# Ledger of designs, part 5: designed miniproteins, single chains, continued (3)

Each design is a single chain, and the fold is of that chain. pLDDT is the mean over its residues in the fold that is shown.

## One batch from the design tools (miniprotein)

Design m8146
Fold by ESMFold2-Fast:
Structure m8146 (fold): chain A 56 residues (1-56)
Amino acid sequence: MKIEEASQEALERIRKFEAEHGDSATPEEVARLIGEVLRKIGDAIEEELRKRREEE
């Protein structure tokens, strides 16, 4: 998955989270969302770097 795609999915997920929990989200729910978003972006970066090495 490309970094751009992962970033778009992350933003969409944040928007949905705000719509559902924005006014009543707990710190734990927010921390979990942040962790998931960061891990997804990190995975996308790692995959992109691997692809760039392999395409060479």
Scores: mean pLDDT 74

Design m8147
Fold by ESMFold2-Fast:
Structure m8147 (fold): chain A 97 residues (1-97)
Amino acid sequence: AEAEIKAFAEKYNVPVADLEAVIKAMEEAKAKYGGDFKKISEEVADKSDYNLFANAYYVQKNAKEKNDDLEAAVKYLDAGDKSKAAVELQKAFDKLS
């Protein structure tokens, strides 16, 4: 939902409009490529300097396969531990590069 994207963008100091645009492009690519998240990611790679943040959010929301760092980040976010969540998200983003 747009509210979830906005909350994610605000939390990690990412421009909301840029994050929303990349995620929208990823949702459109999902219609074209189905569950092939690698192709979805490649389709948007050059669309924004914030594509890694958008990819992390998209994988977190749509992927069936869990990344341990993303799973840990979600768990810490749910518990309200923003500091630990940020560390685990950084590790997850590094794995997406």
Scores: mean pLDDT 67

Design m8148
Fold by ESMFold2-Fast:
Structure m8148 (fold): chain A 60 residues (1-60)
Amino acid sequence: SAVELVIETLRKMGIEVNSVEEIRNDPALRRLALGILDLMVREGLVSEEERREAKARLEA
């Protein structure tokens, strides 16, 4: 899923994160994750539909 790709990208950047719940509970991680998600859409790795679903999950 798009959320799993965001988590993998954060981990590759040296940020130890294992779940969407950790991102939801940290405003700085949430902001960074949303930025990565937007970049993935621009690069064609994630669709607009997947972005909307991932954003809802990250902001829940």
Scores: mean pLDDT 82

Design m8149
Fold by ESMFold2-Fast:
Order: sequence, then C-alpha cells, then structure tokens
Structure m8149 (fold): chain A 73 residues (1-73)
Amino acid sequence: SEKLIEEIERLIEELREMGDHKSAEQIENFLKKLLEQLKAAKEAGDERKIRIVELQIQGLVTAARLRILELRG
C-alpha cells in the first residue's frame, strides 16, 4: 500500500530528526530491499508474495514506532 510506504518513510525521517541515524539507516536499508521484492511480486502477479512483503513493511513500521517511543521515554 502507498500509505504504508509513506508512513514508514515518515518514521525513518523522524528517527533522523531525533538523532538516531543508525536505526534510520538500518530500517531504510530493509525497506529498500522490501520495495524491490514488492515490485517483483507485483510484476509477477504473485498476490501471496505481495501480502507477505506488505506484512514485512508493517513490521518495519512497528519497529520504527517502538524505537521512537524508546528515544522519547
């Protein structure tokens, strides 16, 4: 989903603004690999792989949100 990608990109920038460049870079690198996989799955029409990759991107959103909470607390 485009909204899911926008969400994770926003969270990566928030981590950078908070000074956690290491976590931001790690999450961005995972996202880049997942976006390559999502593109390949969409081109192949592989609905199962699309769903798996979208769930993995949701996992990155959760990880980024948890890290932001740790930095704030």
Scores: mean pLDDT 88

Design m8150
Fold by ESMFold2-Fast:
Structure m8150 (fold): chain A 72 residues (1-72)
Amino acid sequence: MKEEKPPASWSPEEQSRWLGREIVREFLFKYAGLSEEEIERFNALPEEEQDRLLVELGDKFAQDIVDALKAS
């Protein structure tokens, strides 16, 4: 399940960044069509690896747009 609250030990800046990452994560997962199992596996990864995969998903999304424009 999605974590709705950042840890109380985090700074306000870290909490804001967490919220931003959650929004981007939801957007990319929705557009990539990831299953709940795939999301669970992703959430098991270290934060640094999660960030790298989110960048990769964003790049794939951008490439899909370019490919769709070329196919039209």
Scores: mean pLDDT 70

Design m8151
Fold by ESMFold2-Fast:
Structure m8151 (fold): chain A 75 residues (1-75)
Amino acid sequence: SEERQRSVERLQRRRKLLEEALKNDMTPDEVAEKFREEGFEELAQRAASMTPEELKRWLEKFLAAYDEVEALLAE
């Protein structure tokens, strides 16, 4: 139960980071730094390699995927 709670909290933190990045029109470097602070090094490197336009589309698709997963897990 404790491990499940930690996994859910980690997913929620990642979702909030994605929502914040889109809402505040963050740059690729700013988003990369946020991912790095949370320990998502591969995601940070990917974000830093994108143009602002590519980043926005990627974040939107990422959030949509989270919405679908959360909807499937919700009772």
Scores: mean pLDDT 77

Design m8152
Fold by ESMFold2-Fast:
Structure m8152 (fold): chain A 87 residues (1-87)
Amino acid sequence: SAQENGDKIIEKLREEYEEALKAGDYYRAALSLAALAAFYLLRGDYEEAERYLREAEELARKIEDEEKREELLRLIERLREAVREAK
């Protein structure tokens, strides 16, 4: 059940990411990548978490709304610190 639940979460977040990219919604796309990173962090997959956070950061920098961009970059930095602390 845990693997099935994990697979569903990954699939849903990937679908949200792809839909957001098609819509040009960089905020939603980057948020989906940050959520994937958090999921991998909770699983102990630190390398995958770091990769998704890097992708989320690059995408977040394309967000035109300054407040949403700053909010998401702060979230990404907090998640990166959490990964570093977990090792």
Scores: mean pLDDT 86

Design m8153
Fold by ESMFold2-Fast:
Structure m8153 (fold): chain A 90 residues (1-90)
Amino acid sequence: GGEELVERAEELKKEAEELYKEAKKLYEEGGEKEKLEEILLEMEILLGMIHIIRGIAKLIGEEEAAEKIEEIAKEIEKMIEELKKMIEEL
């Protein structure tokens, strides 16, 4: 149901937040560009999975769940944008 889809998206958000925290620490410690690019790719894959879950929510008519998942996706997109900026500054 819609609740299960939201819970799955929230789990993926936690994974993305942990990756972003790791990236921030690496950047502060001198920035290993290749490692930051690897973390960026992993975060983009997680975002892709969240978009798929949102698509499923829309397909089954779970409009409220799809809206909540979209908000989660936007938060991860902001983290990805900040990480891209960090990589460009290295």
Scores: mean pLDDT 89

Design m8154
Fold by ESMFold2-Fast:
Structure m8154 (fold): chain A 80 residues (1-80)
Amino acid sequence: ELRERALALFRETADLEAAGAPEEEVRAVGKEAFELALSLPSPEDQVAVFAEGAARVAEREGLDAEAVRALAEAVFSASL
């Protein structure tokens, strides 16, 4: 499923960054994740994937991942 694959790629990007992988490798996987997310046919699936991506970034930065996910979902949903 495209949504699950996009979420897996965002997680892989985070795992690579946490492991200290080269920036070029992290960037390549992140780009693939964004390209796949943008190709999702459902606006609802796009919102869910981008919100999860934002939550993953928030968690890495020490922010409240669940609060960021909720805010991202609200912002993206209001735009669709």
Scores: mean pLDDT 72

Design m8155
Fold by ESMFold2-Fast:
Structure m8155 (fold): chain A 73 residues (1-73)
Amino acid sequence: KEEEARELIAKGSQALRDGNLDEAKKYFEEALKLAEEIDPDSPLYWNAKAGLAIIDGDYETAIEYAKKAQEKE
């Protein structure tokens, strides 16, 4: 599960870089669901939430979530 969530975050990030927002959203949503089952306050959880915030155009929230992921690492 943990490795699967990490892989999904990597795929979501790649889709964002490629401009495939719909695909990125799908990967981050799947990663978030898995991360919640593992530990809902882990770096994986917050990185998945940051990715979804970027997709929503909420860059301020995305930065806050990414910072929280780094602090929890």
Scores: mean pLDDT 80

Design m8156
Fold by ESMFold2-Fast:
Structure m8156 (fold): chain A 78 residues (1-78)
Amino acid sequence: KEEIEKKIKELEERIKELEEEIKRLEEEIKRLEKELNPEDREQVNRLIGLKIRKIGLKFEIELLKKKIEELKKKLKEL
């Protein structure tokens, strides 16, 4: 029981880390979008890269949330 609770806490902490990284990426994206010259390929490529990274982090959070739900279900069955 305690082992499952510890694992849930670890996953919840990981989600918080990823959410903070997403927040930082969103701030960077907003800064770049405000100053974006669409003819500047370097700026456009950087913006695309940040948006792809954000999508990847959101996907990772969803996988971790599913894992937490599985662990919480197991904990309730005990």
Scores: mean pLDDT 82

Design m8157
Fold by ESMFold2-Fast:
Structure m8157 (fold): chain A 85 residues (1-85)
Amino acid sequence: SEAEVREHLERARELLREAEEAEGEEQLRLLEEAALHVLRALRLLGREDEIRRLRERLAEAYAAGDLEALREVVREALEAAEAAL
């Protein structure tokens, strides 16, 4: 449902905002949680292209150990999911 999609996206946005105030392992945890909510929203929207893109970009950011890149990946995916509503 649209309500379920919106709830996941709102939670992801909240977690991204919390991540801006966090550092290290706590920031990583918050970003991982945000990514999970975006993935759930994309699945409900049937956006297989965006799910695949998000998984690929998350893997790259994790491999690089770059929390800023990880944050940007999650933010862009969140914006794409919101635009699909």
Scores: mean pLDDT 87

Design m8158
Fold by ESMFold2-Fast:
Structure m8158 (fold): chain A 71 residues (1-71)
Amino acid sequence: PSEKELEGESLRALGLMYMWLGDKFAEKGDLEEALELYRKAAELFKKAVELGYEEAKEYLKEVEEKIKELE
């Protein structure tokens, strides 16, 4: 894999971790913490998309929908 492909995968994986953690805080009713974690995930997914990791577009859409529901 190319350097950009590996970087994109790493950003996607980290974004998924933040999204998962955000889901856990949301389940507990800690919506402010969940929102912050989702925003971090969105930043990571945006960077992955910019690097050409197209799969991250779906995750970006998902986390942006979660952000809208909590705002």
Scores: mean pLDDT 83

Design m8159
Fold by ESMFold2-Fast:
Structure m8159 (fold): chain A 66 residues (1-66)
Amino acid sequence: SADAIVERAVAVGLDAYYRAGYSPEEAVELAGRAARLLALQRGLPEAEAERIAERARAATAEALAA
């Protein structure tokens, strides 16, 4: 599901921030790229993959701003 892709992508971004020394901005961008890649691998159209990537970026940014 799209929600599962977002959840996994957020986890990737947060892991990069906490374990690999990524900045908040770098972690957000990584989460977006991971979500887009996962969506495309699932056969979703590019427009939907980009919407999912945007959701992952927003969710990661919110988690890091908390």
Scores: mean pLDDT 89

Design m8160
Fold by ESMFold2-Fast:
Structure m8160 (fold): chain A 65 residues (1-65)
Amino acid sequence: MVSNYTVEEAVNRALEFVLGKKPLSQGPQFAQELKNSKSPEFVEAVITELQKKEPASPLIAALKQ
C-alpha cells in the first residue's frame, strides 16, 4: 500500500529520533522506508521541514542519500 502518513507526520516521527524519544539507530531504517515508499518530492518536503525545526538532525543526511 502507498504510505498513509503526511509530510507533517513524517517530520514529527523524524523529530522523535532527534529528541531522544526513539533510538537513533532506527533513524536510517526510517529514512530508507521514506525513500522507498514516497516520491522524491515528498522526501524533499520532509527534509525542508526537518531543516527548519532541527537543522542538525542526522536524519537529514540519511534522507538526502
Scores: mean pLDDT 71

Design m8161
Fold by ESMFold2-Fast:
Structure m8161 (fold): chain A 92 residues (1-92)
Amino acid sequence: EIEEEIKKELEKIKEEVLSKYKEAVAAGLNEEKLNELLKLVEEALKKIEELKEKVEKEVDEKVKEELLKELEELRKLVELIKLAVEAALKKL
């Protein structure tokens, strides 16, 4: 079902971003890891927008609000990570 596919993709995006963030933190301000994470969060933001559009067009009204809320929470998390990465890169 479309809603299950969206939920799986959402969880995959979250796992990828958090995993890469942990690698960057473990590397202690490593420029290479921070740049990799920056690229990943930018790609994640694009995928989240695509998923939001898919939800608006293809998902049943009953679950649409819940999925859009989950996608918005993920977008906020990814944007916070982006800001943290950009701040860390400026300190190098």
Scores: mean pLDDT 81

Design m8162
Fold by ESMFold2-Fast:
Parts: structure tokens; C-alpha cells; sequence
Structure m8162 (fold): chain A 57 residues (1-57)
């Protein structure tokens, strides 16, 4: 994709919004939990969509 939002970043956002932990999302995506955290934060920032329940530094 030419967009800065990759499919993995979008999947990480979806999994986090569905209540999966970073570790669980990482297992589903085949990456590290730290990578999922980065994917989620980037996807949320690019879409300006942040789940208030999961808002954390």
C-alpha cells in the first residue's frame, strides 16, 4: 500500500479495539507485542481514532 497505514497496523488497531492484549494480538499477527503496540499507536494516530478505554502512554 502507498498509504502510511499498513495492513498490519490496521489489524493491530482492530484487535486492540476488540479487547485483545498486545501479547494476544502479537500471537495472531506473528510479531512481537512491542511491534503490535507500535502498529496500534500509529494506526490510531493516522486515523485519529483512539479508544478511550485503552488510552495509555
Amino acid sequence: MQSPLTPLELEALKLRLEGYSYREAAEILGVSPRTVERYFRRAAALLDTVPVEELEV
Scores: mean pLDDT 69

Design m8163
Fold by ESMFold2-Fast:
Structure m8163 (fold): chain A 66 residues (1-66)
Amino acid sequence: SEMEERLKQFLMDELGFSESFATAFVASTKGSKERAAERLGIPQPGDPPGMYLSPEKREKALEILE
C-alpha cells in the first residue's frame, strides 16, 4: 500500500534503518497508520535499539503518516 511504502521510505531515509528492517517493521503494522503510530510510541518486547523516536522525530513521523 502507499502508506507502507511511505513508512518504509521514512524509516530508511530519516532514521537510517536497513531495507530489511524497514520491510519487517511495515509488515508488523499490517498497513495501518494507527498501528504504525502505536508501534513508534510504545515499546514492545524484542524491538531493536533505535526503534523509538525522540519527541521531535515522533511528531514528524505522525505528520508523514497522516
Scores: mean pLDDT 65

Design m8164
Fold by ESMFold2-Fast:
Formats: sequence, structure tokens, C-alpha cells
Structure m8164 (fold): chain A 61 residues (1-61)
Amino acid sequence: SNKEEVEKLAEQAIKLAKYMGLEDAVKKIEELKKEALENNESPEEFGRKIGEIIEEALKKS
């Protein structure tokens, strides 16, 4: 289901962001996960937004 796929993507992204020391990205991904689950967002759109968060965090590091 879309919800299960979103949850799996979020957990994987949070784990990666923690490994890379991107604390702000972790918080943003957790917030985005809650919002995506509430709005039944597609895994594709959710993944795109995660990518933008990670990219922005890397630019600020």
C-alpha cells in the first residue's frame, strides 16, 4: 500500500540522514512523513520531497 511504502521510504531516509549527520534533514523528513501519511501522498512525490530535503541539507553542511 502507499502508506506502507511511504513509511518504509521515510525510515530508510531517516537512517541515511542520521548516518550522514544531517540532523535538520532528519527532523524535516519526520515532519514530512507525518504530513504525507495524513494526506495519503504518493510514494513517488514523497520520495521527490525527501530528495530535495537531503540535497538542501548537503548544501548547508
Scores: mean pLDDT 82

Design m8165
Fold by ESMFold2-Fast:
Structure m8165 (fold): chain A 76 residues (1-76)
Amino acid sequence: METRLIDKKEFEAKKGEKITVTVTAPADGLVIVRVLDENGNVVATKQAEAKAGETVTFELTAPRDGKYTVEVWLQS
């Protein structure tokens, strides 16, 4: 199986703030969302299987105030 980065976004959040990530899958496969803090530590990971053109939504909670990076990966 090949895993590829399909989206990447940076944002700032407050502790306890809800982060919503919406992804439209470009191909059938496993959509993997990783949220990293400013030091590159993974603070949340969620995944869902999707078909090409399917939209999946992930909700996460920020563990502290800070800058975060969301990476969206597709494994197909």
Scores: mean pLDDT 83

Design m8166
Fold by ESMFold2-Fast:
Structure m8166 (fold): chain A 80 residues (1-80)
Amino acid sequence: MEEALRRAEELAQEAAAAVAAGDYKRAAELLREAAELLREAAERLAREHPDDPAAQERAEELRRAAERAEALAEELAAKA
């Protein structure tokens, strides 16, 4: 899970650089990939720790982060 979160952070940083360069299509693609990794991490965390409130709260945070990344990707794709 830690590796997936690290990769999602790297993809988000690359997406920010792509936006700064005006490459909205690339930024959207990177954010969609990050959203997928965050969603997978959230599902795994919730499944493996169903009775841990801290893990469930973290999983919800990751799901919300994935939803935000996906929404931003759609918005950026529309600008491309």
Scores: mean pLDDT 83

Design m8167
Fold by ESMFold2-Fast:
Structure m8167 (fold): chain A 60 residues (1-60)
Amino acid sequence: ARAHTDEGERLYAEGRLEEAREHYLRALELDPNNTRARLNLAVVLGELGETEEATRVYYE
């Protein structure tokens, strides 16, 4: 859980939002009460809603 939360934070800092999401989801699978992973997942999901659509429009 802790290692997945730390890796998710690193990936988020690099702008790798989908990979960060996967690591936060894995952290929550191992520890459902991991508040840090849950809060960070919420932030990543918000960013993915705007960033993924913008990226698709700009590079398609």
Scores: mean pLDDT 72

Design m8168
Fold by ESMFold2-Fast:
Structure m8168 (fold): chain A 66 residues (1-66)
Amino acid sequence: SKERKKLKEELLERMKKLAEKVKAELPDAKVTIEEIGDNKLVLKVESEKLKLEEEVDIDEALEILK
């Protein structure tokens, strides 16, 4: 689907911008963005002050945005 590909690209760009902001505020933070197959994005942050891992399912996000 063109809509699915477009949403994935938009979400990936959003996650990259968020990662840059996190890195600016927490210079010691290890920030990774992983694409798992065609339908999942994972943002992982590891620092002495913050640990989080968020998964975004592209198909689920498309349903929410209807």
Scores: mean pLDDT 78

Design m8169
Fold by ESMFold2-Fast:
Structure m8169 (fold): chain A 88 residues (1-88)
Amino acid sequence: MEEFEKVIKEAKELKKKAEELVKESDSEEALKKAIELYKKALELIDKYKDYMLNVSKSGTPEQLKELEKLKKEIEENLKKTEEKLKEL
């Protein structure tokens, strides 16, 4: 429970930092930094999801659903940021 909440919080903080970078500046440097933050958030979610499913063999359906929802939101933001970078 505590570890799950920590992972969700850390992933959301990384997402927020990436979103602020894109909001403050759409420069190539800012977009690249935002992409790296989104990738770090996705790596954190994927590692924890893998831990729950394949290592601990635990995790509620609700917790897995919350991780998957957050992952989809971050993947959508990452895709939009990568497309914006390609247009530069």
Scores: mean pLDDT 81

Design m8170
Fold by ESMFold2-Fast:
Parts: structure tokens; sequence; C-alpha cells
Structure m8170 (fold): chain A 79 residues (1-79)
């Protein structure tokens, strides 16, 4: 769900701020997989727009982590 994806992103931010970059990346990868699933299942344009916004947030955080591969994967989901 959008709510669960947001929780994963928030936990990733907490991990990043604590210096746990491996945990932050793991949580972002989990959020990406949930976004992929939700985008495959929903045709609602409002929900799709929210999911794409979440993907963009993940891409930005992945860039801060220095993980270019993860950032590019998330950016593709954002459109």
Amino acid sequence: SIVEINKLIMEAVKAYEAGDFERAEELLRQAIEMIKKELAETKDPVERNILRGQALTIAMLARKLGNKELAEEALKLAG
C-alpha cells in the first residue's frame, strides 16, 4: 500500500541519518518492489501519481547514498 511504502521511506531516512547506509538501501529496495507491484495492479491516475512521487523521493535518497543503480531504477518508476 501507499501507506506501507511511505513507512519504508521514513525508516530508510532514519537509517540514513543514523549512518546505517546498508539498512537504508535495503529499505529503499523493498519500497521499490512495492511500488512496482502497486503500479502493475492500479489504473487509478491519482494513486499512480502518488506512487511515482514516492519513486522520485526514493531516487533522491538513493543519490544521497551514492547508489546510482538504485537511483536510476527508482527514477524509471517515477516516469
Scores: mean pLDDT 89

Design m8171
Fold by ESMFold2-Fast:
Structure m8171 (fold): chain A 111 residues (1-111)
Amino acid sequence: MLEDVRKALAEAARYLGDEELAEEAENAKTEEELIEVAYKMGEKYSGKKGGEALAEAVRELLNSDEITSDKMFELIDKVTSTDPNNKRLNLLANLLFSTVARLSALKKKQK
């Protein structure tokens, strides 16, 4: 899980043009460091509320033994409902959690 979240945060940051946050995500060694990167990303687009919402969603994800599509949609909805008219926060949440779901699915399909 930790590695999937790290990769997803880095990919989302790069897609949004934030190479510095992408590097912070790639260099994060602990769950706490990844949660801090998530907070910074959410705060950048939606202020303190977006930062807190994204950090909490990433914390829930890191504490989950299994990732389901339903759980991913739940986390996306929790983040986007914090600032429903914010297209950047919506894009960030969808990119991040969709990437985690994709990476998790690929591991389950290893032959």
Scores: mean pLDDT 79

Design m8172
Fold by ESMFold2-Fast:
Structure m8172 (fold): chain A 55 residues (1-55)
Amino acid sequence: VLELLKKVAEAIEKGDYEEAIRILKEAGYSEEEAREAVKALDKNLELVKKYIESQ
């Protein structure tokens, strides 16, 4: 799960939201779930980055 979170966070950080959505869909999320997750991660990107660094 950490590897998935890292890849999605990297895509969001570079502004490639479509890639972030695609990664989540490949992991089994629906398009709606993926879009909601990307919005939440983007809003909290600094906290997500800290979490990844602490694991």
Scores: mean pLDDT 80

Design m8173
Fold by ESMFold2-Fast:
Structure m8173 (fold): chain A 61 residues (1-61)
Amino acid sequence: SARLERAVELATRTIRRELAQGASISEAGRAAFEAVVRELGLSDEEANRATAGAAIRVLSE
C-alpha cells in the first residue's frame, strides 16, 4: 500500500513534468510507467495500476 502510494505520487509528478515539456498524455504515461518500474521495482501490473491512477488524478484537475 505505502509503496503503491509512493508509485502514484512518482507517476503523477512524472506525468505533470512530461506534459509541461510538451509530451502527449501517452508519452507521459509511458515515462511514468518506466519511472516506477526503474525506481521502485514494481511489476508491470503494479506499474500499470500506478500510472492509470496518476493519469486519472492529473486529468481530474
Scores: mean pLDDT 84

Design m8174
Fold by ESMFold2-Fast:
Structure m8174 (fold): chain A 62 residues (1-62)
Amino acid sequence: GMSPLEKAVLDLIREKGPLTAREIAEALNVSQSTVSSALENLELMGRIVREGNVYSLPPPAL
């Protein structure tokens, strides 16, 4: 299951659109390293996609 931080990160990207790890860390008042760990897990789960330093929700799989 997802941690509370992973859920918060996913909900923030869903609400605010594509964001960097820095922007997510600032919005959630957590360290960038903590956010980066959550983002890596969300990428592994296929819940987000990364292009460069920006994270977004994936399009629905067809």
Scores: mean pLDDT 81

Design m8175
Fold by ESMFold2-Fast:
Structure m8175 (fold): chain A 99 residues (1-99)
Amino acid sequence: MTPAEKKIEELEKELEELERRAREAIRNRDLEGLREVVRELALLQAEAVDLANDPSLTEEQRAKASEIAARASELMREAVAEIRRLEGRPAVLGGVVPA
């Protein structure tokens, strides 16, 4: 494998792990876990976009990097939406709802 092929494979494996972690954090309503996943997805997306725009790579390699970037972007949007839902919820009022 070329160094570029190895990097693309590494990013794909990292994305799969982040997808797993995101699903777990969403299921558990883990706000901090979701924030960590979004941070890591943003870094992965940036690297994938750089590879997708690298003229020294083959068209196939750039296409794969573009797919990884798109998947990371979609997952990040889902995680951010869940963060907004969790942050937008009213504080626990000791079981009392304001009239």
Scores: mean pLDDT 80

Design m8176
Fold by ESMFold2-Fast:
Structure m8176 (fold): chain A 60 residues (1-60)
Amino acid sequence: AAAAEVAALRAQAEAALAAGDYDAAVAHIQRLLELDPEAALALAGRLVEATAPAADAAQA
């Protein structure tokens, strides 16, 4: 079902972000964009934050 696929894609994107695998995270987010654009945009925000943690910490 679409809901199960959305949940699986979110879990995979979160796991990829935690692992620092941003290419995989982007792929899962792009898949989510066609199924659940709201969830995809939320994860895209997390991806942006994850790709700049050192720069953000340096400014703080």
Scores: mean pLDDT 75

Design m8178
Fold by ESMFold2-Fast:
Structure m8178 (fold): chain A 55 residues (1-55)
Amino acid sequence: GAHHQALVEKARAAAEAALAAGDVTTARVAIHELRKLGDFETAEAFERRLAELER
């Protein structure tokens, strides 16, 4: 529903902003939220970007 879509978009925006800022902790939290919401494909893409930041 609309509430679920809003939560997914909020989590995606949070992950994107955190990754752009190099905020690993916030990115990890947002990625976990995406997995909880069932957006596994986006979560996996962000996890790959996060892994590159942690190298």
Scores: mean pLDDT 83

Design m8179
Fold by ESMFold2-Fast:
Structure m8179 (fold): chain A 101 residues (1-101)
Amino acid sequence: LPAAGPADELEIGVLTAMDADGKPVRLMLARVVRDGVGLDSAVHRVESEEEAVELAREWARRHPGVGAVRALDLEDLDEEERRWTERAVRAAREVLEAARA
């Protein structure tokens, strides 16, 4: 994978989707973006807020060179999805700040 640099951004979002059987599943989307183009991306199934937070930290550890972390601009998130997203973004940002210090 290409190494992330200071012009790159880590975008994280948590949302709920329906599986093939109509059951709600919580997903965390993470991507590294340069000039609007995705360089690396994944979708993770998460069972808890804590799992989403740890995955966000792992993404920050894998891409310590990114210039910023932000929430994915996802429409129609509920309060819980927004809260999980904000906490995941904050955790990733703290990892990057520690790596730069």
Scores: mean pLDDT 81

Design m8180
Fold by ESMFold2-Fast:
Formats: sequence, structure tokens, C-alpha cells
Structure m8180 (fold): chain A 80 residues (1-80)
Amino acid sequence: SSAAREEAEKLVEEGERLAKEKKYEEAGDMFDRAAEIYEKLGDLEKAEHAYIMAAIAYKEAGNDEKAQERNQKAVRLYKK
């Protein structure tokens, strides 16, 4: 739905803002939530991109486990 897409876009914007503030764990959480919404909407390209952004943010936060999990999700979406 358009409302769900707007929520996902808002979450990406919040994630970017949090990353600029160096709140990387919180930024990762916002990008991860956006990716889940895009995936449910079937917007696989935006979901893939958001999972990559979440992985980068989690890695910057020192959370290598969450970063690896999001990278794996992005790879699965790329391969169908």
C-alpha cells in the first residue's frame, strides 16, 4: 500500500539522520524495518538496498552478527 511505502521511506530518512549522528545501531534498526516493509510489498530492489544500509550501520556499531544477517538477506533477494 502507499501508506506502507511512505512508512518505509520515512524509516530510511530516520536511519540516515541517525547515522549522521553516529547512532549506528539505531540507524541499522530503522533500515532493517524499512527493508522488511519493502520486502512485504515485493519491492525487492529497495528491500535489498535497505538491508545493505542496515548491514553497513550495524557493522559501524560493532554488531558484526546483525550486519552479516542483513548481508545474507540482501544476497538472497538478489538471487531471487
Scores: mean pLDDT 90

Design m8181
Fold by ESMFold2-Fast:
Structure m8181 (fold): chain A 69 residues (1-69)
Amino acid sequence: MTKITYEVVKTEPAQVDNGVAIASADADGNYVRIVVDPATESAPSKDGAGVQVPASATTVTKQYLKAVE
């Protein structure tokens, strides 16, 4: 079994509410993931994603991902 990889098809700024970044499910059916710099990210999900954002975070982005093989 070959490991499934994900390709980034779209990136947007993530909104942060009460120290949590949330990405809603993609209307086009792609996976979503939140990336918090320096080193935190959520697992890719079809249903949306949420990550606690530390006060030391510099950027918070949401990524739309497509599974590749």
Scores: mean pLDDT 72

Design m8182
Fold by ESMFold2-Fast:
Structure m8182 (fold): chain A 64 residues (1-64)
Amino acid sequence: GPAPPSDLEKLVQASLAADKLIAEGKSNDEIAEAISSLAGLPKKTVLTQIEQGRADSAKVRALR
């Protein structure tokens, strides 16, 4: 049968889940909890990445 997901595949799945939760208007904290569970990373690390990514994305979108 297929091997279990790699850490990279888990991060990809987590990113897709994050996009959906962001579209649903979930808080960064709720998104970080869900992604932390899926990716097996500390919540604080995920939360920092979400906050940084959203800040960067908002700046890019504002310039378009």
Scores: mean pLDDT 69

